# Ledger of designs, part 3: designed miniproteins, single chains

Each design is a single chain, and the fold is of that chain. pLDDT is the mean over its residues in the fold that is shown.

## One batch from the design tools (miniprotein)

Design m71
Fold by ESMFold2-Fast:
Structure m71 (fold): chain A 81 residues (1-81)
Amino acid sequence: LVKLSDEEYEAALARNEAAIRASKPTKEQVEEMKKKLEEDLAKLEEMLKAGMTLSPEEQEILDRQIEFSKRVIKAMEEVAK
């Protein structure tokens, strides 16, 4: 895990959102991305229940990755309407 700066994170997100708006993803692609996020979150929950502990830095990186995925999926849903 590598900590991404706020500027790098927002720039990467903006690039992804712009690409999504240009490509016009299908509803099928949106559902696939949602399923992947759900699976990733379930795996994380399982690891935490098994006694995995995260440092504050690791928790911040993870929270940002989850938020990034959610924002990308939201952008895809808005375009796929």
Scores: mean pLDDT 76

Design m72
Fold by ESMFold2-Fast:
Structure m72 (fold): chain A 108 residues (1-108)
Amino acid sequence: SEEEQKLKEMERILKEIREASKAGDVDRVQELLRKMAEIYEELGLEKVAELFRKLADDPLNLDVIWQVEKELEELLKNTEDPFEKKAIEIGLEAARYVRDLAIKRFLL
């Protein structure tokens, strides 16, 4: 299905976010977060898309990351559709990799 194809694309981007975060490549993380936001927008998940654009604009800001993670967790708790739930779970994992990047930048 188109939904299954979109989830697979998102999981691929998630893997790239993990690798870019591990490498400390902030510019690449921002690019990938914007691509994720576009997919969420195409899926009608406008609030998730908005959160990802906010995260992409300020990926090293721990306050922004914390707010995005909190709002994604609240959306996940209120979501009954299994496809939307999986899409939000991928987003939450991506936000956690961005947090790891931000923390690592303070150690370098």
Scores: mean pLDDT 88

Design m73
Fold by ESMFold2-Fast:
Structure m73 (fold): chain A 77 residues (1-77)
Amino acid sequence: SERDRLIDEVLELARELGFSDEELAALRERLRGLSVPDLRTLLEAARAALAAGATPEQRAALLSFVDGLADRARAEA
């Protein structure tokens, strides 16, 4: 599905950003709660973070974006 494809692409970019297999498994579960538009936004943010050199600050910023999107999705459920 489109959703599964977007989740897999985000996780592939997160692996390139230095996320461990354990962190990727936790991230996958969080991404399942996001809408398709939010997953597209996150995919673009992950691409930008990788292009910016995958610093610890960029990884932290990406996790913060995921936290905000997941919290919003939970509040709207």
Scores: mean pLDDT 78

Design m74
Fold by ESMFold2-Fast:
Formats: C-alpha cells, sequence, structure tokens
Structure m74 (fold): chain A 56 residues (1-56)
C-alpha cells in the first residue's frame, strides 16, 4: 500500500534526523553543521519518496 510506504519512509526520516542530531552533538559539531546534515538527509528522503511514488 502507498500509505505504508510513505509512513515507513517518514518514520525512518524522523529516526535518522534524531540520530544525526545526537551524533553531531556527541562529536562536538556546531548547530550549523548539524542543520546542514539534517537538510541533506531531508533532501535524500524527499528524492526517495518521489521515486517510490513514481514506481507505485
Amino acid sequence: EKEKVIEEIERQLQEDEEQVRQEGISQGLSQEQIDQRLEQIRHAYDMLLKSALKKL
């Protein structure tokens, strides 16, 4: 189901965002560096979602 695919991708995005935030803080990254990494992940997931929807 399309809905399950979307929900799973959104759930993974949220988990990855939290991991990146936690690991960035642990590594001593600045807030700006963490924000840049979050933006890159969000972009990657947006592209993944669009690709998945095109194939369904």
Scores: mean pLDDT 81

Design m75
Fold by ESMFold2-Fast:
Structure m75 (fold): chain A 81 residues (1-81)
Amino acid sequence: ELEELGRRYLGGARGFAKGAIENFKKMVEAGVPKEELYKAAEDFQAGLDRMAAEASPFPETAAEIRRIGDEAVEEIKKLID
């Protein structure tokens, strides 16, 4: 049960990050202003932070969520510029 729950948290974080990157690609292609893109990136980062906090009973899972978040934020920053 707990191992399955940890796996769900990790899967959710990966899905959230992948979806966000694809969404940002579409927003950049659509010409969304950089100010709105930066705000959306801040909202995304806050979402990842909440997911990591929820997974805090599983330290390795929480650490991996933060790693996934850092990689996704880096990709999003590259897309904005």
Scores: mean pLDDT 80

Design m76
Fold by ESMFold2-Fast:
Structure m76 (fold): chain A 89 residues (1-89)
Amino acid sequence: AAAGERAAELARQAVRYYRESLAAKKAGDLEKAKEYFELALRNLRQAVELAGDRAKEVLPLVERALQAVEEGDYKAAEEHAERAAEAAR
C-alpha cells in the first residue's frame, strides 16, 4: 500500500536525520543539530502514524537503529532501519 511505502521511507529518513544531528553536535553546530533532530522526530511520528497497527513492530526496530547511530555503528543502524521499513510495508 502507498501508506506503507511512505511509512517505510519516513522511518529511513528519521534514522538518517538522527545521524546528521549527532554529526552536527559532534562538530559543535548545535543549531544544525537541533534542526536535524526535529526533522528526525517529525518523520518518526509520521511513520508511526502511517504504520498504524504495524507501529508495534516498527518502533522497536527504529529504537535499535537510533541506538546503533549513538554507538557509531552505522552498518547496524542501516540494517535495523531497513528492517523497520520492511515491517512498515
Scores: mean pLDDT 82

Design m77
Fold by ESMFold2-Fast:
Structure m77 (fold): chain A 90 residues (1-90)
Amino acid sequence: SEAEELYEKGLELYKEGKYIEAAEYFVLAAGLAIKNGDYELALEAGKNGVKAGMKALEAGGDPIKATGYAIAGMGEAFEAAHKLGLKFEA
């Protein structure tokens, strides 16, 4: 899927140390995964978006972009986790 392709690109960029770009791709992947109802992928992508954003801050990257992507990834991960939690209690 397109969400999986974006997620894989994010992983590639993260391995290359391109943390801002990785965070962007993870956030995009999580958002698309949520729209598609793929909450497991959305949770992993959102979590990795936070991780990449935090790594970007640590590496001295753009703090506005890094913080923005970390917040976006956290929100997407929270939404996905909430959707997954409802399945376990239902």
Scores: mean pLDDT 87

Design m78
Fold by ESMFold2-Fast:
Structure m78 (fold): chain A 77 residues (1-77)
Amino acid sequence: MEELIEKLKEAAEKGDVEKARRYIEELTKLAESGKLSLEQLGRAIQALVEASNKLPELDELADRAIEVLSQQAEKLA
């Protein structure tokens, strides 16, 4: 999980839309598997918000990912 967040941040900083897209998709799948803790979901949501701010082309994908992670977080709360 931490590795995916770091890779996503690096791709966003470099403007690598294709790599950022792949990392967002992997992070979403990991969240859907139910293996992330509430703290991990929070950190992942923050990284997704940062990526969407830097790469507007991914706003829709990031918004969908944030929705998935937020729903998982609500189930754990």
Scores: mean pLDDT 82

Design m79
Fold by ESMFold2-Fast:
Structure m79 (fold): chain A 66 residues (1-66)
Amino acid sequence: SKAEFEALEAQFKKLLDWALRHGLISQEERDEYLNKVLKTPTEVQALILEVSMLISDRILEELRKK
């Protein structure tokens, strides 16, 4: 539904803003993700998964440096 799509877009934007605040992505990466043309809830969910995996990898890399 349109409401589901809009709710997922809002959650995706919150995820990107959170990741930027914690230095896990750059401003350029955030802007690239926000500029993607998304049409379905499934496409938004796929990007949330992609960004979550990227964030996880960067956290694990920081932990390995200790």
Scores: mean pLDDT 82

Design m80
Fold by ESMFold2-Fast:
Structure m80 (fold): chain A 120 residues (1-120)
Amino acid sequence: SPAVEEIKKVLLETLDKIIEILDEFEAQTSNPELKALVREMKEKLEQIKAEVENATSLDEVREIVKKLVEFFHEFINKADEVAKKLTPEERALVNSALDKIRQVLEEGLKKIDEIIEKEK
């Protein structure tokens, strides 16, 4: 389906942009707990990326989008727990990275919604 291929392209571009933000953040932080959390997140995003590449139906890409959104909610909760131990400067770096990730995810989801609307 052309729509499935367009959604897959948007998801892969969105995931790659988020991984780039995480790579930049990991390079900027010296905190070992934050580095571990970023590595866990990147590993999960690579797993989701593989699921996207193997998806062949609209229902499969919708399930992947749902998993991605649920995973980000879980990640934010984990980041909040780590934030209790952070300096104000480290918290600012975390907040900056999370804001960039939210913007990328929101733009990706908007494009996916527009593709789905064209199929109705």
Scores: mean pLDDT 85

Design m81
Fold by ESMFold2-Fast:
Structure m81 (fold): chain A 60 residues (1-60)
Amino acid sequence: TDARIAEIKEWLKRQGISEKEAEEIIKLAITDPEAAKKKLKELGFSEDSAQDFIDAVAAL
């Protein structure tokens, strides 16, 4: 839902990611979860945090 997407976006922004980058990562997670997970790990997220994000997007 739009509300859940907004919640995930705010979580990414709290990690220092810009709103535009957060939107792009969410779109990537919807179309290619593996690529999104790799990108999050490159940005300094742990394996567990990246997986939690992918699982949250998959629940939309």
Scores: mean pLDDT 80

Design m82
Fold by ESMFold2-Fast:
Structure m82 (fold): chain A 73 residues (1-73)
Amino acid sequence: SDAEARKKYEEGLEAMRRNRIDEALELLDQAIKLAPEDSPLLATAYHLRGDLYLALGNDEKAREDFAKARALE
């Protein structure tokens, strides 16, 4: 559901504000999973998850997420 995806995305943003990086990743994973394929939320969610992967030193997963975000823009 787009509404449920948006809710998880907002929870992920709040987790990032609280510096809860692992929780933010799990919430963004859920947002991406719940979002319809044509949701405008997907590009932003992939971008943010990519930024978190870069912060954790996982460059390969970050590149994958940034590529998916670009494909949706």
Scores: mean pLDDT 85

Design m83
Fold by ESMFold2-Fast:
Structure m83 (fold): chain A 71 residues (1-71)
Amino acid sequence: SSAARRAALKRTILELIARGPEEGVSLSELVKAVQTLYPEVSPATIRRLVAELVREGRVVRRPDGRYVPAP
């Protein structure tokens, strides 16, 4: 289902951020990494899901534009 796919993509994004460097992961790095696993997913969809994770308080966007896990 579309909902299950979105949930899987959000978990993948969270995992990539959590396992990324301490300084955080850039949006372009996240797009490339997600598309390696899911080539059919558009950059626009990935950007939207990252914004959704920030709104949910699961991810924080740093002033330098890099993403880190929420504390």
Scores: mean pLDDT 86

Design m84
Fold by ESMFold2-Fast:
Structure m84 (fold): chain A 55 residues (1-55)
Amino acid sequence: SEKGEILAEVLREKNLNAYEVSPSEAKELMKQRGIEVSEREAEYLLVEAAFLLAG
């Protein structure tokens, strides 16, 4: 998804692994990009970002 790609890009730029980031931290990172997500959505986006960063 577009949101998952954005989160993966943010994590890559900050040299962070998805497993180092909590859902609340991921929510804050997305908010800094102007994107509002719930903590539950952030959990799913972290899983997606982990796959994107691995591929």
Scores: mean pLDDT 83

Design m85
Fold by ESMFold2-Fast:
Structure m85 (fold): chain A 59 residues (1-59)
Amino acid sequence: SAAEQLALAVLARNADAVRAIMQALSQSPQQLAQAKNLAEQVVATLSGDDRVRAQALLD
């Protein structure tokens, strides 16, 4: 799913992929919210510099 692809891009620290996926999902507010919720859950499992860098990708 698009939500899983966003979470994987965040884990990979692929800023270009995160931006592209979020831009595509911006056409559907509900899908964007669901994908961001999954990505935020993934970010919450990280600590230290990894969490800071991952959070920066989501704004």
Scores: mean pLDDT 80

Design m86
Fold by ESMFold2-Fast:
Structure m86 (fold): chain A 68 residues (1-68)
Amino acid sequence: MEEEKRKLREEALRLETEGGVALVDSSATAVSLRRSGGSKEDVEKELEEGEKKLEEYEKKAQEVLEKL
């Protein structure tokens, strides 16, 4: 039982990490777009996509943690 809980916590951490990476990647893309003369609207869309991915991964992590 305790080992199962540890694995669930590890899985939740992986999901949170994936969400964080997606947010960072979107932020990096937004910075690149801004530097290459992209519009403010394109930059905002990239940031919004990163936030949506983070939220999806956070929800999945919460579902895993609720199985504890």
Scores: mean pLDDT 80

Design m87
Fold by ESMFold2-Fast:
Structure m87 (fold): chain A 94 residues (1-94)
Amino acid sequence: SSNLKKLNELDKQFAKETGPLPPEVRQQILASVAEGVLAAAEEDEEKRRKRIIAYYQRYKDALNQAKAVSNAKGQAIADEQIALLNQRIAEIEK
């Protein structure tokens, strides 16, 4: 389980609450999505695991940058997303 559906729902809530993000931050979020697609396509199980962890870490970095330019409500949503990503990384590293 990746919790990707819950993360996508939180992304929509974040966008609704924060309004337009700076282009640089938006580009980093889009780059994270692209890395997630590449990670899912990896055929080697160990390489796939490492790529999924890297995707989640990159996604956390993008969320931290978005959080820095967001209002209090957007920051709370980003914190919830980061907490979910931390949980998923810990489960994969187990």
Scores: mean pLDDT 71

Design m88
Fold by ESMFold2-Fast:
Structure m88 (fold): chain A 93 residues (1-93)
Amino acid sequence: SYKEEVEKMRESTIEQIRKWLANYEETMKKLEEIGAEEMKELLEKVKAGKMSEEEAAEELLALQLEKAREVVEENELSPEDLEQFEAFLKAFE
């Protein structure tokens, strides 16, 4: 089930955010060096108490889905691959 896979991805993403917050200064330096401004802003909001770890995980997954959509738009996928991608996107609803 895609919904079970999505839930595991959310749990994994929350764990990753917690690890990044545990090593905040080094994480922020690395994000600055690679120009990951959106991820940097998410972590700053969580650190400031303006956003929960769960909300940050949902935002990060949304950013990853936007990038995946851009890749799909740049590549001509087969109808079968598009159907699989649409099913995956529906699992996040």
Scores: mean pLDDT 74

Design m89
Fold by ESMFold2-Fast:
Formats: structure tokens, C-alpha cells, sequence
Structure m89 (fold): chain A 93 residues (1-93)
């Protein structure tokens, strides 16, 4: 699994050399945490937002399998987080 992630990152670096090494490291860590099931929802969401913002600044349109799989899982977690935030807001009001 880790070897496949490293290969995908190498290919991504080759196709998009404008992506800085630090951002590739963040992508690797995010994908590993997702696949291992050790990711904390808050940290995963924060990392995804940061990565998406940096990629937009670089003008990179990414659609690799590694990012797609992570985004699908994060979309579910974002919805759950939004529901929890709304519930807490109702209790505070």
C-alpha cells in the first residue's frame, strides 16, 4: 500500500512539477492516514482544505486516484462535522 502511494506521488511530481515537495508530503500523509483508518476527522479535514487551497494557487487540476479516494471519504466526514456543529449551535442558542 505505501509503495503504491509513493509511486503515485512520483508520477504526480513528474506530471505536475509545479507542486512543491511539502505539499506532496502532506498528500502522502493524508492518504496513509485515510487508508490506515487512523485519521482524526478534524485533522484530515484541515489538511484537505489546506491542500485544496495550495493546489488552486498553483493552478493545478488534479484528478489522480489517490486524491479522488481521499476526497470521497472526506466529503462524508465534512457532512458529519457540519451536522455536529449545527447541533452544538442549537444547544448554545
Amino acid sequence: MEKEIDELLEELRKEHPEIPEELLEELRELELQIREGTAEVKKVVELQIRLARKLKELGVDLNPSIVNATEEELEKRIKELEEKMKKLEEELK
Scores: mean pLDDT 61

Design m90
Fold by ESMFold2-Fast:
Structure m90 (fold): chain A 75 residues (1-75)
Amino acid sequence: SDKLTSANKLKEGANKLNSYSKELTDLSDKLFSDPSDSDLGESLKLAADGANDLSNYLQSRSDELSSEASSSLSS
C-alpha cells in the first residue's frame, strides 16, 4: 500500500540520519580532545543533534503510517 511504501521510505531516511548522527558525534568527541578543534567539534555536535532530531521525527511518522497499514491487515 502507499502508506506502507511511504513508511518504509521514512524509515530508510531515519536510519541513514541516525547513522550520520552517530558518525558526527564520534568525530565531534575526537575533536573535543584537541582545544584547537573545539569549535569544529561543537559545530559537528550541533549537526549530529539536528540529524538525530530529524531521524526521530521520521521514525515516529514511519511508525504511525506502518501502524495504520498494519491495522488494515489485522482483522
Scores: mean pLDDT 79

Design m91
Fold by ESMFold2-Fast:
Structure m91 (fold): chain A 104 residues (1-104)
Amino acid sequence: SLDEALSKLRTALQNKDFEAAKKALEDYVKAIANEKDPVRRKAGIYELASLLGTPFTSYPGLHLTGLSPKQRLELAKVALEAAKKTGDKDLIDFFERLVNELEN
C-alpha cells in the first residue's frame, strides 16, 4: 500500500540508511503509480517532494534530515528511473523537473 511504502521510506531516512532509502523510494514511486485515488496519489507526490527537498509548503519535520545535496540528487535520479519503469507520464515529468532543479 501507499502508506506502507511511505512508512518504509521514512524509516530508512530516519536511520540514515541510504541504500535502504533508495530501495524504499523505488517501492514508493511504484505505489504512487498504482494508486487509484487521485487525492491519495497527489498527497503521495507531495510527501515525496517534501522528503527530497522541493520547496512546497515549509513544514519542519523529519523531512530532509541528514541528506546531503549529492544524496538528494541521487535519490531524485532513483525516483526518476523508477517512474520511467512504471510508464506514468505525470510522475516522469515531475521527477525530471525535480532532478533538473537539484542539479542547479
Scores: mean pLDDT 77

Design m92
Fold by ESMFold2-Fast:
Structure m92 (fold): chain A 78 residues (1-78)
Amino acid sequence: GMEERAKNVANIVKRELLKRGVPKEEADKISKEVEDLIRQGKVDEALEFLYKKALELGISEEEANRIITRVLIEMLFS
């Protein structure tokens, strides 16, 4: 259901941020906010938040788009 999807997306977000050198505490905070937005049905807001945060952290537009694509794949096929 929505709860399980939100948790799965949050786990992907955390993993993808950690792989790109984001500190664990910051990756945890961002993944929890994404989880909360998905749980509220605010998918577009969750993706916009994630993209903006990735850019603020110095992740390139190309890599930020890769993270968003991975999240979208999970949302479509879960």
Scores: mean pLDDT 87

Design m93
Fold by ESMFold2-Fast:
Structure m93 (fold): chain A 71 residues (1-71)
Amino acid sequence: DDKLFKESTDEEKKKAETLAKSAATGRQHALEVAGRTLSDDELEAIAKKLVPPVLKSIKQTKKLEEEEKKK
């Protein structure tokens, strides 16, 4: 978890944080539809938990994009 973060570039970390926040907001919306409300603190905690798996996905996607996009 922390090691993955340390091995990542600043750009990857920033992108992961942005995507994690978006995913947390989406989860909040889904829970509100189900009749459950999240506080800002709960939303932030969810976003923090989503950063490592999002960061891992970004790294996996970059490997695929290097093969497909070919600059």
Scores: mean pLDDT 72

Design m94
Fold by ESMFold2-Fast:
Structure m94 (fold): chain A 111 residues (1-111)
Amino acid sequence: SEYAEKGIEAALEGARAAQRGAKKAEESGDKEAALAAGIAAGIAGIGAGVGKATKSAEAAAIGAESAAKAAKQGAEDAKKSGDKEGAKAAEEGARKAEESAKRAREYAEKG
Protein backbone atom coordinates (compact mmCIF):
# COMPACT_ATOMS: atom_id res chain seq x y z
CA SER A 1 0.00 0.00 0.00
CA GLU A 2 1.24 3.51 -0.87
CA TYR A 3 -0.12 4.72 2.49
CA ALA A 4 1.86 2.06 4.39
CA GLU A 5 5.06 3.17 2.61
CA LYS A 6 4.36 6.86 3.40
CA GLY A 7 3.64 6.03 7.05
CA ILE A 8 6.92 4.14 7.39
CA GLU A 9 8.78 6.98 5.62
CA ALA A 10 7.27 9.54 8.04
CA ALA A 11 8.39 7.42 11.03
CA LEU A 12 11.93 7.14 9.58
CA GLU A 13 12.02 10.94 9.05
CA GLY A 14 11.06 11.43 12.71
CA ALA A 15 13.83 9.04 13.80
CA ARG A 16 16.38 11.01 11.74
CA ALA A 17 15.17 14.31 13.26
CA ALA A 18 15.51 12.88 16.80
CA GLN A 19 19.04 11.63 15.97
CA ARG A 20 20.05 15.11 14.69
CA GLY A 21 18.69 16.67 17.90
CA ALA A 22 20.70 14.20 20.00
CA LYS A 23 23.91 14.99 18.07
CA LYS A 24 23.46 18.76 18.54
CA ALA A 25 22.75 18.30 22.26
CA GLU A 26 25.96 16.23 22.57
CA GLU A 27 27.94 18.94 20.70
CA SER A 28 26.61 21.56 23.17
CA GLY A 29 28.45 19.75 26.02
CA ASP A 30 25.29 19.30 28.10
CA LYS A 31 25.47 15.70 29.35
CA GLU A 32 21.87 15.61 30.64
CA ALA A 33 20.44 17.05 27.41
CA ALA A 34 22.61 14.67 25.35
CA LEU A 35 21.46 11.62 27.37
CA ALA A 36 17.76 12.57 27.17
CA ALA A 37 17.96 13.28 23.42
CA GLY A 38 19.95 10.06 22.86
CA ILE A 39 17.26 7.97 24.57
CA ALA A 40 14.58 9.65 22.42
CA ALA A 41 16.60 8.96 19.26
CA GLY A 42 17.00 5.29 20.27
CA ILE A 43 13.26 4.85 20.80
CA ALA A 44 12.57 6.56 17.45
CA GLY A 45 15.02 4.26 15.65
CA ILE A 46 13.49 1.09 17.14
CA GLY A 47 9.93 2.17 16.30
CA ALA A 48 10.76 3.08 12.71
CA GLY A 49 12.78 -0.14 12.30
CA VAL A 50 9.87 -2.34 13.44
CA GLY A 51 7.53 -0.54 11.02
CA LYS A 52 9.94 -1.06 8.12
CA ALA A 53 10.66 -4.72 8.99
CA THR A 54 6.95 -5.61 9.36
CA LYS A 55 5.84 -3.34 6.45
CA SER A 56 3.09 -2.18 8.82
CA ALA A 57 1.91 1.44 8.79
CA GLU A 58 0.23 0.78 12.18
CA ALA A 59 3.51 -0.47 13.75
CA ALA A 60 5.33 2.53 12.24
CA ALA A 61 2.69 4.94 13.66
CA ILE A 62 2.90 3.41 17.17
CA GLY A 63 6.70 3.62 17.04
CA ALA A 64 6.66 7.23 15.82
CA GLU A 65 4.15 8.26 18.54
CA SER A 66 6.33 6.67 21.26
CA ALA A 67 9.40 8.40 19.82
CA ALA A 68 7.62 11.78 19.77
CA LYS A 69 6.69 11.43 23.47
CA ALA A 70 10.29 10.51 24.36
CA ALA A 71 11.68 13.41 22.27
CA LYS A 72 9.31 15.87 23.98
CA GLN A 73 10.47 14.67 27.41
CA GLY A 74 14.11 14.97 26.28
CA ALA A 75 13.50 18.55 25.13
CA GLU A 76 11.95 19.45 28.52
CA ASP A 77 14.95 17.91 30.35
CA ALA A 78 17.37 19.81 28.07
CA LYS A 79 15.50 23.07 28.77
CA LYS A 80 15.87 22.51 32.55
CA SER A 81 19.67 22.06 32.11
CA GLY A 82 20.06 25.78 31.26
CA ASP A 83 21.88 25.11 27.96
CA LYS A 84 19.92 27.23 25.47
CA GLU A 85 21.64 25.80 22.36
CA GLY A 86 21.21 22.15 23.38
CA ALA A 87 17.62 22.81 24.50
CA LYS A 88 16.76 24.49 21.16
CA ALA A 89 18.20 21.55 19.19
CA ALA A 90 16.23 19.06 21.32
CA GLU A 91 13.01 21.11 20.96
CA GLU A 92 13.38 21.19 17.14
CA GLY A 93 13.95 17.41 17.10
CA ALA A 94 10.86 16.87 19.29
CA ARG A 95 8.70 19.13 17.09
CA LYS A 96 9.72 17.26 13.92
CA ALA A 97 9.18 13.88 15.62
CA GLU A 98 5.64 14.97 16.64
CA GLU A 99 4.85 16.13 13.07
CA SER A 100 6.19 12.84 11.67
CA ALA A 101 4.09 10.85 14.18
CA LYS A 102 0.94 12.72 13.04
CA ARG A 103 1.74 11.93 9.38
CA ALA A 104 2.45 8.25 10.16
CA ARG A 105 -0.88 7.95 12.03
CA GLU A 106 -2.76 9.66 9.16
CA TYR A 107 -1.32 7.19 6.62
CA ALA A 108 -2.05 4.19 8.91
CA GLU A 109 -5.72 5.29 9.13
CA LYS A 110 -5.96 5.60 5.32
CA GLY A 111 -4.38 2.12 4.71
Scores: mean pLDDT 72

Design m95
Fold by ESMFold2-Fast:
Structure m95 (fold): chain A 126 residues (1-126)
Amino acid sequence: DPEQKKRQEQIEKEREETTEFAKEVLKTTEEIIEKYKDSNIGVYAVAAGFASDAYTTLSSYYEQQGDLEKAEAYRKKAEEYRALYEEHIEEADELMKEIGKKIAEEGKPKDGLETQKRILELLKNI
């Protein structure tokens, strides 16, 4: 079935793009966390949430590669950052509503990855 093959190829492409983006997210969130950990808890919390999602993606990637020890280490980091995000969820939610309004005013992003990239850019420059 040519349609099944195209769907499988699209899924693999999306997984590769998501994995590469997760690596970019970790680099950017590490910079944001270092800058704001003691000065802006909302920015720190949102960055922790993005870091948690990125570590979850990379954990799944390393599990698929057979690196179970690295997958478990990244899963643990994802849980630690998720707990930090949830502890400050009210500050994170308020900031994300403000960022969401700004993005909506700037125009419609092409896709979810473009939206996430714009959110991280705005967080970095607060």
Scores: mean pLDDT 82

Design m96
Fold by ESMFold2-Fast:
Structure m96 (fold): chain A 94 residues (1-94)
Amino acid sequence: SALEEEFVREVEEALRRIEEAYKKKDYETMLKLAEESIERLREILERTEDPELARKIQEAIGLLEAIKKAVEEKDEKTLESLLKLFRAFADSLR
């Protein structure tokens, strides 16, 4: 569906931009990118009537919220693990 394609594009773009910021240790940019992506994903969630797509969107939001928390808490080990998990999640959508 067009909405599912929009969701996948948002997740892939968020991953790419957040990983680039992480490579540069730009934690402020990572927080802004996570917050912006959470907002866009919530807008997609409001537009779906597909419970399977809604579940996937909620999982993506949860991962981004966890990444945001790890950055705020300066928990580098958890952040590295969450970025790997978010990449695996994004890869699972194709």
Scores: mean pLDDT 90

Design m97
Fold by ESMFold2-Fast:
Structure m97 (fold): chain A 85 residues (1-85)
Amino acid sequence: EERKERGNVLISIVTELIELIESGASEEELRELLSKFEDKLKELFGEEAKSIAIELLNKMIEQLKEAGLDRAVEVLEERLEEIKE
């Protein structure tokens, strides 16, 4: 039950990020939101946060590519590479 609640919070955060991207958020706003997203993942999942962030960013990148949001894709891909280091 508790794990499902964490998943729902995570889906909510991801949905909020995508909505902001679709509404024309700036590169700076996207970077700030990604930082907050990573902090929230660390809070929810601890040491697994990095692996989960990488998986979710990959899924978001594919979704944004399908939507034709190329600028947002570039920002997320750059952040994904930073996290992998």
Scores: mean pLDDT 74

Design m98
Fold by ESMFold2-Fast:
Structure m98 (fold): chain A 94 residues (1-94)
Amino acid sequence: MKTESEITSEEEKQRVLDAAREGLERAGKPAQALAVEDSTVTKIVVETEEGEITVYRITHLDRATGVERQYAVVVEPSGRVVATAIAAEKKLAP
């Protein structure tokens, strides 16, 4: 079963954003300063035979450029972050 919920806790959002930045740096991509106030974080929990996999979807609006980016952060059942990827980019309106 798949469960989706928005993270409303600023402290929890900050932890996920920190993990996303670390994952991007490890992948050799520019670490973007993800501000909690400009970010929405959705927690997606997927049950598998190996245990629960948690995926965080981060939607960040870069106010300087007007570009919205979505990141995916994958967390194993052990709590270890295993992947961070840019899932989508969209330039918001003229």
Scores: mean pLDDT 70

Design m99
Fold by ESMFold2-Fast:
Structure m99 (fold): chain A 93 residues (1-93)
Amino acid sequence: MEKEKMEEEIREIEKKMKEEYEKAVKKYGDVNDPEVVELYKKLVFEGMKKALELMVKSGEDPEKLIKEIEETIKDPEVAKALIEAIEETAKKL
């Protein structure tokens, strides 16, 4: 299990998300701007999806990750999309 490599790739994803978010905040001037809020939601979703895919590939239990998503993600459409990403990644292993 290469947890260190997974953690490093997750850190890189978080860094890219933070840079894109900060760029948007500077462009629109307010964290509550609808464009900034929409971008934040998109960046968080894409980052979570990539992190979950990496976690499954590194040997994390897909069922445990699915349960975590069901408990933490209140938006049913977002939760469904993240669960589908976990299941599809697990099938390709």
Scores: mean pLDDT 76

Design m100
Fold by ESMFold2-Fast:
Structure m100 (fold): chain A 69 residues (1-69)
Amino acid sequence: MPVPDELLEALFRRYDPDGDGTLSRDQALEVLRLLGFSREEAERAINRYKDEDGRLSFEQFRRVVESLS
């Protein structure tokens, strides 16, 4: 994949400073925008992989990035 897991882990930790192990939809959208993805495609991918509370674990977030790259 074009985005290294190491970079994704660093960005995930930056937007999850409390170490909850999840990102909100808005936090995930901000990270994806920084990575150069469009809002519309990012929202579609997030909706596919988010949990029932609207949050993304690291694994789900990685799947979102993988689906967009």
Scores: mean pLDDT 77

Design m101
Fold by ESMFold2-Fast:
Structure m101 (fold): chain A 88 residues (1-88)
Amino acid sequence: SVLEEAQATLAQAEALAAAMGLPSSGIDANKAPQSVEEAEAIIERLEEQARLAAAQRSPASVELVALLTEALGLLSYILQQLKEEEEA
């Protein structure tokens, strides 16, 4: 599922960020967002983490940015689904 894929991608990104000595995003990779507010908060944290990763200018940062971009795409899809559910 998209939720399981997002969770796995977030866990991979967090592990790589930790290995690079970057600060934690503060995202609980084991919890799927249940509301628009939760999904938006996760997206904001991922965007900040992607900015920090891009600033590192290392080969590992390219992989981390790719993982964070994938997670952002998955979370944006989840956010759209949650918004449609709230508008229904």
Scores: mean pLDDT 79

Design m102
Fold by ESMFold2-Fast:
Structure m102 (fold): chain A 112 residues (1-112)
Amino acid sequence: DPRVPLRKRAEAQIKKLKSMNDEEKEKFIEEVLERYKTDPDAVIGEFGLRLGDVENFEKVHPELVKALENPDDINNPWAFLIGPKYMAELKKLADEIAEKYGLPRPLAVLIA
């Protein structure tokens, strides 16, 4: 089942973040932010994005953006592959990370 690797990655990210206390989460996010300020291309490359993907995420990944806004949309391939419960959790965590740390939303989604 080709959905298993994507679900395992989403589950691992959710478990990792849920197992972290607020201090551990802040340290992890600050380390990613500091790396992003120092070498944005390397950080973007590490997450498999190009600079244009960060700036134009909605154009490059419109279905993923839609899945984050409506995680229960079973017609969306990203919501279907990851599952609505994990997609909703990822959206919540990404929104919290983006708001708290002032991250670009696409980068916050990848950290969540």
Scores: mean pLDDT 65

Design m103
Fold by ESMFold2-Fast:
Structure m103 (fold): chain A 73 residues (1-73)
Amino acid sequence: TETLVATDAAGLDAAAARLLELQKDPSVSSVLRSTPAEMAAAAPDAQGADRRETTRAAVDAGATFRLVSEPVP
């Protein structure tokens, strides 16, 4: 769902912990990204590069990483 929305502050710890799990299980991040939710369809290209890269990028960036669940339908 919306685990990696905005990891610019305290969300870093939460996102990093969850992203580590997603990195070990790319199928999970794929489900979040490919979820036929309105948000996922709104930003498929934004996070479509690679689920593994998405998890790592979010953790490394730690800024404002918007997952498809953040943009409104």
Scores: mean pLDDT 42

Design m104
Fold by ESMFold2-Fast:
Structure m104 (fold): chain A 71 residues (1-71)
Amino acid sequence: PPQLQLAQQAQQHIDQAIDYLSKGDKEGALKHAELAAQHLRQAGADEDAERVLKLIKEAVEKGKVPKRSDL
């Protein structure tokens, strides 16, 4: 189903955002966070999209790497 495909793509972008952030690439992390949020919104998961975007933006601002379990 389309929602499953979008959720899977969102998860891949979340994984990429965390990886970029762990390597100090803040721009790469934010780009992939935005892509994950876009796919989550398309899947109807608007609150999850806001949460992921907020957590990664806060991690970028604070210089921290979030755990995947927090997303």
Scores: mean pLDDT 81

